# Designed miniproteins, single chains, continued (2), part 80

Each design is a single chain, and the fold is of that chain. pLDDT is the mean over its residues in the fold that is shown.

## One batch from the design tools (miniprotein)

Design m6765
Fold by ESMFold2-Fast:
Structure m6765 (fold): chain A 66 residues (1-66)
Amino acid sequence: AGTLAEEAARALIAGDEARARALLEELGKQHPAQFDAQAANIRTLVAGTSAEPAAARLLAEVRAAL
């Protein structure tokens, strides 16, 4: 769970939205009970970066699909 969240945050900061989405979908699939907690962790990791708007959007979209 934590590793997928960290990789998703790195992908978001790098501007790789396709990779970030795939990692978030895998997080929701493998660790559905931890998704909201790891989403909060991702938001903390991207805080203060240009990735914040993309992170908020992708997290909401993936959460809605779960």
Scores: mean pLDDT 83

Design m6766
Fold by ESMFold2-Fast:
Structure m6766 (fold): chain A 99 residues (1-99)
Amino acid sequence: SDKLLKQGRDFRDKGDFDKSIKNFQKAIDIKPSSTGFLNLGISYHLQGKYDDSISSFQKSIDLDPTNSDAWDVLGSSYRAQGKVDKSKKSFDKSNQLRA
């Protein structure tokens, strides 16, 4: 729900990533959404859990492949892992969708 997504973002802004993740997981359990998986992935990325963030961003993209933000943050997680080619392709896709 929009309320759970807002609460998840509010916890993330306070640095409480565990509560943030819990709220995003509850939102996804009610209704899987690109926005839900995107936000879940961002909270994992901020914890340095890049494999979990990449998995969440892939699920976001599976639901909405036109979400340029999901491609952008996917690129950032690949970059954090040193996966240069995958990072570049993800950023290129994000830029293509914004053009």
Scores: mean pLDDT 89

Design m6767
Fold by ESMFold2-Fast:
Structure m6767 (fold): chain A 85 residues (1-85)
Amino acid sequence: NAARLRIESVEKTEDGLIYRLRLEHNGEVREKEVFLKKDEPLSKFVREIEAFLAEHLPDDVDKSQLAADFTAVVLRIVGDRLEFE
């Protein structure tokens, strides 16, 4: 019952970055596309991911790996944003 979150793909566009996220829990797979515009604050992206997780995960989910996965996703986005410039 552990939930896992990862970045499936990243696409660079003129206006920003398109992230395809994959959430796996109990054999179920949920995907979400999030567009991060060049001038948008990272907090908006973080809120979209939090909303996605809240929508699809039950209250009793094992969050031990999810916290680490979320941190890895955020660090990847920060790195990509620095390279985008």
Scores: mean pLDDT 78

Design m6768
Fold by ESMFold2-Fast:
Structure m6768 (fold): chain A 81 residues (1-81)
Amino acid sequence: MKEAEIEENRRKMFEEVDELFERLKKVLDVLDEWESMNEAEREEWIARADEEQIELLATGITIKESLSMEERDELLARLRA
């Protein structure tokens, strides 16, 4: 294996890890904001949220509450309704 190929594979791995960390940061930021809100603020947030924000919130709640895939689908249905 050439050194250049090893360096390219390592760079790709670090890029994937960085993307995962950025995704996790977005999930945690959305979850922290959601947890700080009262019911009225949450309703306003949902009304203004785009699809990415809804998915990030659902992912955060799923991780925090250790939800099953079925429970996650039900949560997404409720948030989108």
Scores: mean pLDDT 77

Design m6769
Fold by ESMFold2-Fast:
Structure m6769 (fold): chain A 92 residues (1-92)
Amino acid sequence: GVFSEEGELDILAALTLIGLAVGKHLSPNEEIRKLFEELADLVEEAHRRGDLETIRYVLEKVQEAFRAYDAGDYETAVKLLKEAIEEARKRL
């Protein structure tokens, strides 16, 4: 079906929150788990405000962080998650 703007927002928020919860569960490091928790709170706030652009931004940065982690670049993964938190806070 054709998604409404509101439907797209709800689906993107839900999928992003699921991805963040999975990332937190699979993370061996408490620091990374806390970063996923902060991002989840920010995504929930963006969803409440109807801010689709902030949710998309967080999703893109989380995907980049996962790619860096899979490549063994832990430092870049942490940096990307922290940048996502800082930028989301500025937008909200």
Scores: mean pLDDT 79

Design m6770
Fold by ESMFold2-Fast:
Order: sequence, then structure tokens, then C-alpha cells
Structure m6770 (fold): chain A 71 residues (1-71)
Amino acid sequence: MTEEEKAVYVRAVEAIGREAGLSEEEIQRWIEKLLNAKDSREAARILLELGRRAGLSGDEVTRLGVRAATA
């Protein structure tokens, strides 16, 4: 996974975590987990797990992910 891809996923985790009202500590744990992902499949799975735990629909996770990629 490239450094640019990691930056996009980190922004997506921050965006989803903030929308879900997660604490800064919880958001940091998810960022660490994502930075340890071996490939984009694992990173995407982590992002979906975060969204699910936050009570967000798949569509909301996708919308926030796209926004993070274009920010």
C-alpha cells in the first residue's frame, strides 16, 4: 500500500470516527490498526469494520471515503 493510499485511509478513518462521535483515543487506535494493514484489501476491511461499529451504512462509509480521497 502506497504512502498516498495510507494518507487517504487515515483521513477516511478520522472523518468516519468524528461523524460517529468516537473519542480521539479510539480514532488513534483505528489509525494504528489501518497503518499496520498489509494491503488495500485489509485497509478497506478495517474501514468497513469502523463504519459498521459506528452504526453507519455502507453508503455513508463510501461517501465519507470518497470525500476523504478528494480532500
Scores: mean pLDDT 75

Design m6771
Fold by ESMFold2-Fast:
Structure m6771 (fold): chain A 79 residues (1-79)
Amino acid sequence: SERAEMAREGYLEALKRLFPDVEFDESKPISVQAQQVYDKSEEQKEKLEKAEKVALRLYITNEFESVEELVERIVEEVE
């Protein structure tokens, strides 16, 4: 669905902002891209898990109108 694609794009863009030192290959599934973060440290793993929970909550509750809004809200809540 269009909303699922928007959520995928927003989550990936938020991950790029939250983990700027990770090289993300956008041709790979999002699960593979997220896995690259786990290779850094336990602190980054906790931050990734928080980002996943925030993204899922916003998607389920339908609390965003654009990719940019979703990205901003994920980044702000994870900090």
Scores: mean pLDDT 76

Design m6772
Fold by ESMFold2-Fast:
Structure m6772 (fold): chain A 113 residues (1-113)
Amino acid sequence: MEELKEKLRELAEKLREIAKQLREMIPSVDPEFHPLLQNAVKLLDEAAKIIEDVVKNGASKEDILNLEIIRGLLAIIRGVLKQEGKVPEEVLELLDEAIRIIDEAIEILKEML
């Protein structure tokens, strides 16, 4: 149990770091995509908060559902940005890493139930 909590804490910290990196990249991206990237940053901060709360208070089925919703929204944003082809490849790589981290967090939360 404690090892799973330590892993979740590390995943939340990584999501916050990715959110910071994406936020810092926004000014260098075409202004057309700023709303999508700002929304992605907000979703990453929300995912990190859910994971941090799970470390403190334990996992619930609602936490899993909320992370699955955030994961789905990030996948849609990533797909739109990939199709448009106008954002730096590093933005797509950061979104792919964030989705992977959320998927890992979801699996850990399922093991905690």
Scores: mean pLDDT 90

Design m6773
Fold by ESMFold2-Fast:
Structure m6773 (fold): chain A 88 residues (1-88)
Amino acid sequence: SMDEQAREEMQKYLEEMREIVEKTAEELERIDPSYRKIAEELRKETEGGIKEIEQIGKEKGDKYAAELAKQAKQTTAFYGEALIAKAR
């Protein structure tokens, strides 16, 4: 159904956001070990944001949450690239 598709889209975007964050965190730690604390905080904040979007899906519907997840992924990718560029 369309609702099942929205749920799958939401989970796909959230998983892609996790992958982007993990790559960003690993690259930051590779550039300078002093960024390890920042990398750990980035991972923790991302998991909190994912749980919040999943909860919004339960309360306001998966279509709304899928759009939020898509925007969150795009924002995460943008800031990740900026963080890596600044760290280099």
Scores: mean pLDDT 86

Design m6774
Fold by ESMFold2-Fast:
Structure m6774 (fold): chain A 89 residues (1-89)
Amino acid sequence: SEAKKKAVAEKLRERYEELIEKLKELGDEESVKKIEELKEKLEQGDKKALEEAKKFMEEHADDPDEVTRLFVEALGLLATLIAPEEAVK
């Protein structure tokens, strides 16, 4: 149902916003800037930007660094929110 899809999307947006705020609290403004630049590219339909985001997530999936883990989670949520069909493949 549309209501369930909207509820899931709203929860993912809330989590994304929480992750961005955590990155700002940790003082990593460069990671926030990179995510915002990627968001703009994904919203424009840049498939290469999506592929590069997926590669980064795969390369850093087991990274013990807190900032890197938050960044990877934020990228995954962003890809799912903007390009859900492409994000699953």
Scores: mean pLDDT 74

Design m6775
Fold by ESMFold2-Fast:
Structure m6775 (fold): chain A 83 residues (1-83)
Amino acid sequence: MEVVTEKEFDTSEEDLHRATLLGLSLAVQEAARALAEGADRAVAIGKSTTPSGKQVVHTVTLKREDGKPVIVSFSTTETTVVR
């Protein structure tokens, strides 16, 4: 079973990256717990958005190996909405 954990924040532009990393760290902790409880794979997502429409998403994919979380992939996406 695959589990998805996500933490999302609305934030200022100056705090955008810090908020996204904090969200990712919390999502990874929940993903690691799900893997310890018997999930085969987990996706942890940290996401932050500003009122101007800037958004940063960090995604980590983890799998369970010998009861431990193992990182399979990491990606970062930054998007800006032009108004």
Scores: mean pLDDT 79

Design m6776
Fold by ESMFold2-Fast:
Structure m6776 (fold): chain A 88 residues (1-88)
Amino acid sequence: SEAEEIAEEIAYAKEQMPSLNAVQQRIADAAIEGVRRSYEEGSRLPLLEAAREQMRLWAAANTLSPEQRAQLEGLLARLEAEIAALRA
C-alpha cells in the first residue's frame, strides 16, 4: 500500500542521515511508527495526522542540507496526499 511505501521511505531517509541528534531520531521514529500503525490498524487517520506533524518538525530542522530537506518535504507531500485520500 502507499502507507507501507511511505513508512519504508521515511525509514530509508533516517538511515541516510546518521548525524541526526537524539531528538531528531525520536521525531523520525515517531513518524515511522505512526505511519506503520496506520496501515496495521486499518489506516487510522489520527495516526497519519500525528505522523505528518512529526515529519513537519523534522523537515523544519535547521541542520538539514537542502537535499535532505527536499527528500523529507517530498515524503511529507505523499503523506498529506494519503491523508486527503482517506478523507474523501
Scores: mean pLDDT 83

Design m6777
Fold by ESMFold2-Fast:
Structure m6777 (fold): chain A 62 residues (1-62)
Amino acid sequence: VSEEELDREVAEAFALIYIAIGKLIKNKEDQLESYRKALDLARENGLEDTVKAAEEAIKEVE
């Protein structure tokens, strides 16, 4: 397994965790912050499906 593949998998796991945490947050500002952290991680690591998931989560709150 390449180092790049491991970094991508770790980034995906953290991005998904931020999305999951965001869904449990009742405060709109904190929820958006969690989703934006997920979006940033997904974009930096080329995780297209996770980028889409984070963008949709942000749209649902806004």
Scores: mean pLDDT 79

Design m6778
Fold by ESMFold2-Fast:
Structure m6778 (fold): chain A 76 residues (1-76)
Amino acid sequence: SAAEVAAEAERVAEAAVEQTKKAVEEGDLEKAEEIVEQLEEDVKALKDEPEELRAAVLPPAEKALKESKEILEEAK
């Protein structure tokens, strides 16, 4: 269902932010950059999805990308 897709997207987004924080805390900026790059590609791909799917998955993905970028920039 759309609700299950949205819930999974939120979980994946939260996990990505947590992974970025962990990479930065461990001093692995290369890994943090790879996570951010993957999130940028994911957001780009999601913009081409049907409107109903985009409405469910794009907002959490964009939020995760923004937060992960902010975490990475603060670490530089």
Scores: mean pLDDT 83

Design m6779
Fold by ESMFold2-Fast:
Structure m6779 (fold): chain A 60 residues (1-60)
Amino acid sequence: MNEQQLRELADQLRAAGEGDKALDIEVELGLADIMRAVGMPEDKVQEKLAEAEKLAQEAQ
C-alpha cells in the first residue's frame, strides 16, 4: 500500500469505531514522515511504512 491508501484505511477504521487501530497506523505514518524530514535513509522510511501496512492488514 502507498501512504495515501494507508491514511484512507485509517480514516475508514476510525469511522467504523476502530479508533485504536486507526491511531496505531497513523503513529507509524507520522514516524515515517519525521524520518523522511530529518533525512533518514529511504530503507528505514519504507520499513516504518511496512509496519503501518502490517497493522492495516491485521485490522481487516
Scores: mean pLDDT 80

Design m6780
Fold by ESMFold2-Fast:
Structure m6780 (fold): chain A 100 residues (1-100)
Amino acid sequence: MKVILTKEEIKEQLEKLKELAENFYRQALSVVKDPEAKAKIRELYEKIQKLIEEGLKAVDDPSLTDEEKNEFFNKMKEEIQKLLDTIRAIVEEELAKEKA
C-alpha cells in the first residue's frame, strides 16, 4: 500500500538523503585514485544534488497536491538510488583494479 508522506516528512527524508549522499561521495573520492573515475563520480554527485534541490522546490510548490508531491519524491528517490549505485560500481571497479 502507498503511504502518503506529509510535506514535513518529505523534507526530513530529503535532508537525510542529502547527508547520506554527501558522506558517500566524500568516501568515494577518498578511495578512487583515477582522475577520470573521480570526474565521473563528481558529475554523478552533481546530478544527485540537482535532484534533491528539485525535490525541495516541488515540496514547497502550492500548485501540487500531496499525492503529486509524493509521486515526484518517489521518482526522485529511485533516480538518486540509481546514481548512488552507479558511483558504487565505479568505486568497486577501481578498487578491483588495484587488487589485480
Scores: mean pLDDT 82

Design m6781
Fold by ESMFold2-Fast:
Structure m6781 (fold): chain A 68 residues (1-68)
Amino acid sequence: SMLEEIEKLIEETKKKLEENKDNSLEQLRIYMDFLEKFAELAKKLSPEEKEKAIELAQEFERYFQELR
């Protein structure tokens, strides 16, 4: 499922952010890479999957902002 690929991408990105917690520039680069990959996956989603993907992306954005 493409939605499962998005969930996996978020989880892998969170792990990379934790591994780079003391490097804010690297965390920003990791987040930007996530956004590019998310955009590519989002193009392949059905309308129903897009709603859930947006929810997951917003939750992840809040997580990223709280790290700062």
Scores: mean pLDDT 84

Design m6782
Fold by ESMFold2-Fast:
Structure m6782 (fold): chain A 72 residues (1-72)
Amino acid sequence: MDARKAAMEAAVLAGKEIPESATEARRVLEVTVDGKTYTVEVELRYVDGELVATITATDEAGEKLVIEVPAS
């Protein structure tokens, strides 16, 4: 649950840094949710002709949650 919150918060924060017209970008953010710090990477890239955002939230123990969402 907390890793999903961290991923969503980082996606919102990265959205401020990444232009709406960007077809490729990468941002790494630290987000604290419920006392846990997550390192969240937001990557925009083309996959099979579609723009996809890949959000990777890594907790303090090194466990990863990966979420992919359409960005176009």
Scores: mean pLDDT 71

Design m6783
Fold by ESMFold2-Fast:
Structure m6783 (fold): chain A 55 residues (1-55)
Amino acid sequence: MEEELKKKGFENGIEYARHLYEQGDVDRAIKVLEQLAKLGSEQAREELAKIREEL
């Protein structure tokens, strides 16, 4: 139950970070993804890696 709620929260957080990146707020997008990755989101780690490769 708790794991399912965290998974949905991570998906929403990743979408928010992508939105920030698209708006040019790269630093904030990275910070959001780093926090999600620290909480255990593998998808956030992947998104963070993509952003860092494009920089």
Scores: mean pLDDT 75

Design m6784
Fold by ESMFold2-Fast:
Structure m6784 (fold): chain A 63 residues (1-63)
Amino acid sequence: SEKREKLLKEGNELALRIRARLTDEQIDNYIKYYSKTPEDKEKLNRLREEIDRVRQELEAAAA
C-alpha cells in the first residue's frame, strides 16, 4: 500500500542522507553491486536519483 511505502520511504530517506555524504563513484559502485537483476537495476537507478535529490537538499541547507 502507498501508506506503508511512505513509512518505508521515510526510513530509506535517513539511509539516503548517509549515502549522500559519499562520492558519486562510491554511490555508483554501491548501485552497480546491488543491481544483480533487471528489476533491481531499475529500482536502484531511481534510488540514485533520490540520492541526488537529497544531496541537493543538503547543499542548499549548507549554504
Scores: mean pLDDT 70

Design m6785
Fold by ESMFold2-Fast:
Structure m6785 (fold): chain A 99 residues (1-99)
Amino acid sequence: MEEAEKHLEEAEKAIEKGDYPTALKHLQRALDLAKERGDKRLIARVLLTMGRIYLKEGDYEVAKALFEKAREIAREVGDTELVQEADRMLAEVDKALGR
Protein backbone atom coordinates (compact mmCIF):
# COMPACT_ATOMS: atom_id res chain seq x y z
CA MET A 1 0.00 0.00 0.00
CA GLU A 2 2.91 2.43 0.73
CA GLU A 3 4.17 2.38 -2.90
CA ALA A 4 0.65 3.05 -4.27
CA GLU A 5 0.12 5.91 -1.75
CA LYS A 6 3.50 7.41 -2.79
CA HIS A 7 2.38 7.44 -6.44
CA LEU A 8 -0.88 9.12 -5.37
CA GLU A 9 1.15 11.79 -3.49
CA GLU A 10 3.40 12.36 -6.53
CA ALA A 11 0.27 12.68 -8.71
CA GLU A 12 -1.20 15.31 -6.32
CA LYS A 13 2.06 17.33 -6.51
CA ALA A 14 1.98 17.14 -10.33
CA ILE A 15 -1.66 18.35 -10.31
CA GLU A 16 -0.65 21.37 -8.15
CA LYS A 17 1.92 22.24 -10.86
CA GLY A 18 -0.64 21.73 -13.68
CA ASP A 19 1.40 18.79 -15.05
CA TYR A 20 -1.58 16.54 -15.81
CA PRO A 21 0.29 14.00 -18.05
CA THR A 22 2.75 13.30 -15.19
CA ALA A 23 -0.13 13.15 -12.69
CA LEU A 24 -2.04 10.61 -14.85
CA LYS A 25 1.11 8.44 -15.19
CA HIS A 26 1.48 8.28 -11.39
CA LEU A 27 -2.28 7.70 -10.94
CA GLN A 28 -2.21 4.78 -13.39
CA ARG A 29 0.68 3.20 -11.42
CA ALA A 30 -1.19 3.78 -8.12
CA LEU A 31 -4.34 2.21 -9.66
CA ASP A 32 -2.42 -0.88 -10.89
CA LEU A 33 -0.84 -1.39 -7.44
CA ALA A 34 -4.17 -0.86 -5.63
CA LYS A 35 -5.88 -3.42 -7.91
CA GLU A 36 -3.03 -5.93 -7.37
CA ARG A 37 -3.52 -5.60 -3.59
CA GLY A 38 -7.36 -5.51 -3.71
CA ASP A 39 -7.36 -2.10 -1.98
CA LYS A 40 -10.84 -0.95 -3.07
CA ARG A 41 -10.72 2.23 -0.96
CA LEU A 42 -7.47 3.31 -2.64
CA ILE A 43 -8.91 2.39 -6.09
CA ALA A 44 -11.85 4.77 -5.39
CA ARG A 45 -9.46 7.55 -4.25
CA VAL A 46 -7.31 7.17 -7.39
CA LEU A 47 -10.38 7.20 -9.68
CA LEU A 48 -11.67 10.40 -7.97
CA THR A 49 -8.30 12.11 -8.53
CA MET A 50 -8.19 10.98 -12.20
CA GLY A 51 -11.76 12.30 -12.66
CA ARG A 52 -10.75 15.71 -11.30
CA ILE A 53 -8.01 15.98 -13.95
CA TYR A 54 -10.42 15.10 -16.78
CA LEU A 55 -12.97 17.57 -15.37
CA LYS A 56 -10.30 20.35 -15.45
CA GLU A 57 -9.41 19.36 -19.04
CA GLY A 58 -13.11 19.58 -20.08
CA ASP A 59 -13.46 15.84 -20.78
CA TYR A 60 -16.76 15.65 -18.93
CA GLU A 61 -17.85 12.20 -20.16
CA VAL A 62 -14.61 10.55 -18.94
CA ALA A 63 -14.74 12.52 -15.65
CA LYS A 64 -18.36 11.41 -15.04
CA ALA A 65 -17.54 7.72 -15.70
CA LEU A 66 -14.57 7.88 -13.30
CA PHE A 67 -16.62 9.60 -10.54
CA GLU A 68 -19.51 7.11 -10.95
CA LYS A 69 -17.11 4.14 -10.66
CA ALA A 70 -15.39 5.73 -7.63
CA ARG A 71 -18.80 6.28 -5.96
CA GLU A 72 -19.82 2.65 -6.62
CA ILE A 73 -16.61 1.32 -5.03
CA ALA A 74 -16.82 3.81 -2.10
CA ARG A 75 -20.38 2.61 -1.36
CA GLU A 76 -19.20 -1.03 -1.56
CA VAL A 77 -16.50 -0.39 1.10
CA GLY A 78 -18.79 1.86 3.23
CA ASP A 79 -16.60 4.98 2.95
CA THR A 80 -19.22 7.71 3.42
CA GLU A 81 -16.65 10.53 2.99
CA LEU A 82 -15.57 9.19 -0.44
CA VAL A 83 -19.23 8.74 -1.47
CA GLN A 84 -19.94 12.39 -0.55
CA GLU A 85 -16.85 13.59 -2.46
CA ALA A 86 -17.88 11.57 -5.56
CA ASP A 87 -21.45 12.99 -5.36
CA ARG A 88 -20.00 16.52 -5.12
CA MET A 89 -17.79 15.90 -8.19
CA LEU A 90 -20.75 14.44 -10.15
CA ALA A 91 -22.77 17.61 -9.34
CA GLU A 92 -19.88 19.72 -10.74
CA VAL A 93 -19.90 17.65 -13.97
CA ASP A 94 -23.70 18.06 -14.29
CA LYS A 95 -23.36 21.86 -13.89
CA ALA A 96 -20.62 21.92 -16.56
CA LEU A 97 -22.85 19.89 -18.93
CA GLY A 98 -25.89 22.13 -18.21
CA ARG A 99 -27.90 19.17 -16.80
Scores: mean pLDDT 86

Design m6786
Fold by ESMFold2-Fast:
Structure m6786 (fold): chain A 64 residues (1-64)
Amino acid sequence: MAPLSRAEQARALLNARKGVPGAHEAAGVDPQPALDGIKRQAAELLGVPVEEVSDELLEETAAA
């Protein structure tokens, strides 16, 4: 596996978060555990508390 940069990881998390609701809704599965997992990974990547994770902060990191 090739290591991803912080910007690449943030972009992947944004893309995953945008895809989760549609895929889980189509499967009839609760998306919340997957969304919570993505948010926790984003908090760890950004070095912030889970409650401070925002799409804006992920977009800024993905642009860097």
Scores: mean pLDDT 73

Design m6787
Fold by ESMFold2-Fast:
Structure m6787 (fold): chain A 68 residues (1-68)
Amino acid sequence: TAEIITKALLKEYENVDFSEEEKEKLYEIAKKVVDESDPKTTSLPELIAKAQELFFEEFPEYKEKAKK
């Protein structure tokens, strides 16, 4: 689910100071990834990876901070 994807990414990047607005945006991206993915062929780790890629494409500054 989108909540699990969002929580997994927030845990991985716990040193990145996400605002509530950015957390909401991450959840929206995760929800979109879940809705657009085929549940028969897409695993949870693949959903997490896809959501991460889309989030950092929209917010490249957070990608740079996460690369520590």
Scores: mean pLDDT 72

Design m6788
Fold by ESMFold2-Fast:
Structure m6788 (fold): chain A 62 residues (1-62)
Amino acid sequence: VTVPSVEEQDAALEARVAAGDPDFARTKSGVVIHKSMLDAAKKHAQKDSLSEEEIEELRRQG
């Protein structure tokens, strides 16, 4: 199949990590993710923790 299934994509990511590909990492839950996605996820979680009012207050203080 030209388009890989979700299971095939997951297996491919695990194979890349096993091959020593530094762009991919396994999380504590066992999920393999790309390093850029990990950084984006951390940034998104941080931003989601800040409300619009808090962002505005920080902007005024800066």
Scores: mean pLDDT 60

Design m6789
Fold by ESMFold2-Fast:
Order: structure tokens, then sequence, then C-alpha cells
Structure m6789 (fold): chain A 74 residues (1-74)
């Protein structure tokens, strides 16, 4: 599950989400999200990052960007 992935490998999830957002042309958003998640230490934000990575992997770019911006606004 995404929740177990985020719990077992939080830095791996951050790295993957950052790489995928950067590849999609959103490097500034990628760095902001990675910094916010890492600074908070909140398991919910790590799970959110894993969900964003999954959406990007599925080609659901608009939903991923909406989720990333919502997570940063929290």
Amino acid sequence: SLAREAARNPEGVIARTRALLTAAGHADLAEALAAAVRESGDPFLYYGAAVIARLLEEGRVEEALRAARALLAS
C-alpha cells in the first residue's frame, strides 16, 4: 500500500515524487513540496507525496498538480 511505502521509505517517496514533478515541468513545485514534507515530518504529508507520485505514474498530471498544491496550502 502507499501508506506502508511512505512509512518504510519516506526519503525514497520524496525523491520519486520530486523526480516525477520535475520531469513534468514543475521543478519549483517539486522542491517546495519536498522541503515542506521533510520539514513537517508528518506521516500524512509523506503519504500525500506517495499519492502524487502514483497519479503522475498513471499520467494523471492535472490531479497530481492539484493534490500537490493542496498539500502545500495545508
Scores: mean pLDDT 83

Design m6790
Fold by ESMFold2-Fast:
Structure m6790 (fold): chain A 91 residues (1-91)
Amino acid sequence: SLLERIKEVLEEFLKEARELSPDGTITEEQLDEALRRVVEKHPDLTPLERIALSRFRLYARRLSPDGTVTLEQLEKAYEETLKDIEEFLKK
């Protein structure tokens, strides 16, 4: 389903971010690198999947205005992004 595909892409972004941050904190540059890796591995991303990735990154930035994000904050951003996408798809 469309929702399952979006979850898959967001889970890959979270995985790439975790790989770049073994100490549990992620910089803005590391988040950008994680996003770059996901986009490069998935050249056929749909517009909605790209929107989901962009929203996930925006949520992560909002939780840490000083330019660093904890793994717990990143996981919270993931959950909020999924909730928003699920509500959007209900229409």
Scores: mean pLDDT 79

Design m6791
Fold by ESMFold2-Fast:
Structure m6791 (fold): chain A 64 residues (1-64)
Amino acid sequence: MEEEMRKVAEEFVKHVEDEEEREKAIEEGTKAGLEMSKTNPKIAATVAGMVALAVVEDLRLERE
């Protein structure tokens, strides 16, 4: 469910202090998790969290 995907993404990026970066990561992670849930629901929540982390790392690299 969307709420579960969002919760997992939020947990994976809770260490991000910038609210805008954190929200962007959560939104993109949630979207990826929902898309994955159509084919592989068992891994959808994990994908949401992993994509959220990838977005945070991508933003971090752009700032360096």
Scores: mean pLDDT 78

Design m6792
Fold by ESMFold2-Fast:
Structure m6792 (fold): chain A 68 residues (1-68)
Amino acid sequence: SSDMRSHLTHVADQANTSAREYTTQGTTLLNQGIKNPSTSTTLNTQANNLFSLATGSNELARGFRDMV
């Protein structure tokens, strides 16, 4: 079904977009940690969580694309 392929492609694209947003947020937190070393441990942990979400979102996108 072309409808299913279009839907899967759309949700995959959305997942890739979310991954880019998580990566940008994580990078911002790492940079804030560099500027404020007393907060670096907390910000690095939060950044790593965001990078994990980005990886998961890209894996979901790949899975959806593999279905078509």
Scores: mean pLDDT 89

Design m6793
Fold by ESMFold2-Fast:
Structure m6793 (fold): chain A 81 residues (1-81)
Amino acid sequence: HMTEEEFEARSERLRKRAQEHVDRIRQATPEEAFRILEELVAEVTREYDRMLAEGVPLDRVHEIAGRITDEAVRALREVQA
């Protein structure tokens, strides 16, 4: 069972790693941006599955994954514009 403190620490780590990918997307060509987005989605999915397996409620995991995905999609749209 994951504590609130452990959840916050893992969420913050995931957000920082996601920001690194988002920054790479913003600097990439549209073609490269899709590849980087795939890498980020894979990493978020792995952490999402781990949190669920450790008993974190679906709504909390979904909120964090959703925020990261929304930011990544926004960055991708900026590169394609």
Scores: mean pLDDT 79

Design m6794
Fold by ESMFold2-Fast:
Structure m6794 (fold): chain A 87 residues (1-87)
Amino acid sequence: VGIELSPEEVEALEAAYREEDARFQELAEEIREKVTEEALEKAREKAKEAHAELERRRAELSDLEAAELAVRKTVEVGELALKLAEE
């Protein structure tokens, strides 16, 4: 029961549906590209800041490692001096 569509009407509806779906996909891609471009720019800025911070922390770590090595060498020299004093 109901209204019967002719074969030509069915084909026209299917064609219209495909055109609408294609237009919707194009719009979705345009929106995605626009949002992605802005998001990518912001992400790039944050990544540059993170890289600069990482470089600073690596430099600090290198300084701390050098300080630790200097302390370790001072302890070793002190231990050697004590051993020589015992001989």
Scores: mean pLDDT 67

Design m6795
Fold by ESMFold2-Fast:
Structure m6795 (fold): chain A 82 residues (1-82)
Amino acid sequence: SIKIEVEVKGKKIILEIRNGEQIIRVEGEEVKVNINLDNKRELILKYIGMKLSAIGYELDGDRAKANAFEAAAQMLKKLIEM
């Protein structure tokens, strides 16, 4: 399991990967996304989905969620590159 805590502009973001799930916690909310570490194509599609979610939240004015989903995307990108 991997757990990372980051702070962006005073907002705490918790990112975790365990038991085939990526977990994103920001501002008291939790989002879980199924991931398959053995399927590189699926990981790439999940990465793209996280990037699109970050863009959507940025356009909606939710910078904390935008930053959280961008950080989640970067975490998946590092796993793809391993």
Scores: mean pLDDT 84

Design m6796
Fold by ESMFold2-Fast:
Structure m6796 (fold): chain A 75 residues (1-75)
Amino acid sequence: SAPSKDQTLEYTKLVLRLVGLVTEIELRKRLGQPVPESVKADTRDVVRRLRDMMRRFGINDPSTERLIREAEELV
């Protein structure tokens, strides 16, 4: 079933949060800084929540799937 406007907003906010987390991890690695376990845990939680929403609402979003795969490889 199609997501509501509120569910679409929550999905979009999670996607933007994952972009920010991936960017922080990549930047920390480029600068030779350790990635905090809290950042890795938050990344895994956001990935889980996005996959749950995609499955529940039948969201086909190849760009977000690529971002999730990149995040999973980083943590």
Scores: mean pLDDT 90

Design m6797
Fold by ESMFold2-Fast:
Structure m6797 (fold): chain A 67 residues (1-67)
Amino acid sequence: MKEKISKAVAVGVGEGLRKVAELGGIETDEQKEEVKKEMAKALRDELLKLGVPKEVADKLAEEILKS
């Protein structure tokens, strides 16, 4: 479980950084919101792919969106 979460976090961060590059930065609240959504989606999808239960994957993705 812990290893799967760490890997999914790394994937989420990577996709977030890619989105920051596409947007040209994170200066506006709108840009920050887009990055958070992309990170949460990538994290959730990777957790599900690694066999983490949907309830756990959804909860962790929600934590990113709330931050």
Scores: mean pLDDT 78

Design m6798
Fold by ESMFold2-Fast:
Structure m6798 (fold): chain A 102 residues (1-102)
Amino acid sequence: MKEKIDEIYKKVSEYLEKLIQIAREKGHDELARSLEQLLKTIKKMAEKAYKDDAITPEDLAERILTSLELFINYVKQNYPELYEEAVKLFNEFKEDIEKILK
């Protein structure tokens, strides 16, 4: 259980760090800051799941995916030039999560 939580957190961190880098390279510092705050929120979710055996890896994954989908919709509305890249990376992240949960 804890190994899957650690692996989920590692993958989401890699995904968000890539988006932060892309946002900064494109001059979207406010978007990069929002992504850094999202990463901090997800870290707290993962830490809670790690300590609370009632929160399954599947529960953590669902909460993270929901948060990321809301953020992708925000990117679509406010940073449409980044939308295709964000969706591509999100789909790769979803595939990684599905493999971890098997």
Scores: mean pLDDT 84

Design m6799
Fold by ESMFold2-Fast:
Structure m6799 (fold): chain A 83 residues (1-83)
Amino acid sequence: VEEKLKELIEEAIKELERIAREEEAEVYDSNGQVLARADGSEEAVKKFIEIAKKKIEELVKGLLEKLKKAPKEEQEHALEVLK
């Protein structure tokens, strides 16, 4: 499970780079505040990817903790959301 999550994180980061270069992208916190914007500048894209990577890693760690305590049906559902 952990290996598959690492692969999904890498794929998500690659897709975020493509989106950030093609379109404006924003990362929001749980309160709806903008943490980073990628508006086409090289610096903004780098900062966006750094923050997005940290957020994805935090979400994955939290998801793994919940999955260890959750029933198998919830575990399968959570993994499907990551597809």
Scores: mean pLDDT 63

Design m6800
Fold by ESMFold2-Fast:
Structure m6800 (fold): chain A 93 residues (1-93)
Amino acid sequence: MELGEKLIKKGEELIKLGKENSSQGLIEIGKKLIEAGKLIIEGEEKKDIEKIEEALKIAEEIKELGILSKDGFLVELGEEAVKLAEEAKKELE
């Protein structure tokens, strides 16, 4: 399963959870995950490392939000997003 597609799926699932729980924060984070996943796909297709680095930056922001909010779920989500973006970057080296 492609790395960017995994992040898009997680983002879509998080938006669904946010809508069901009336959480604007979850909806916004889900949108950021979809954006990061799309950037990974585009970076891989075009061999554009800068797009993957932009996706990594978004993933790091999600992780930092989890740390600052003391939300273990968001920390784990951000860590997984970082790992997927770093793996995509490594494949382009």
Scores: mean pLDDT 83

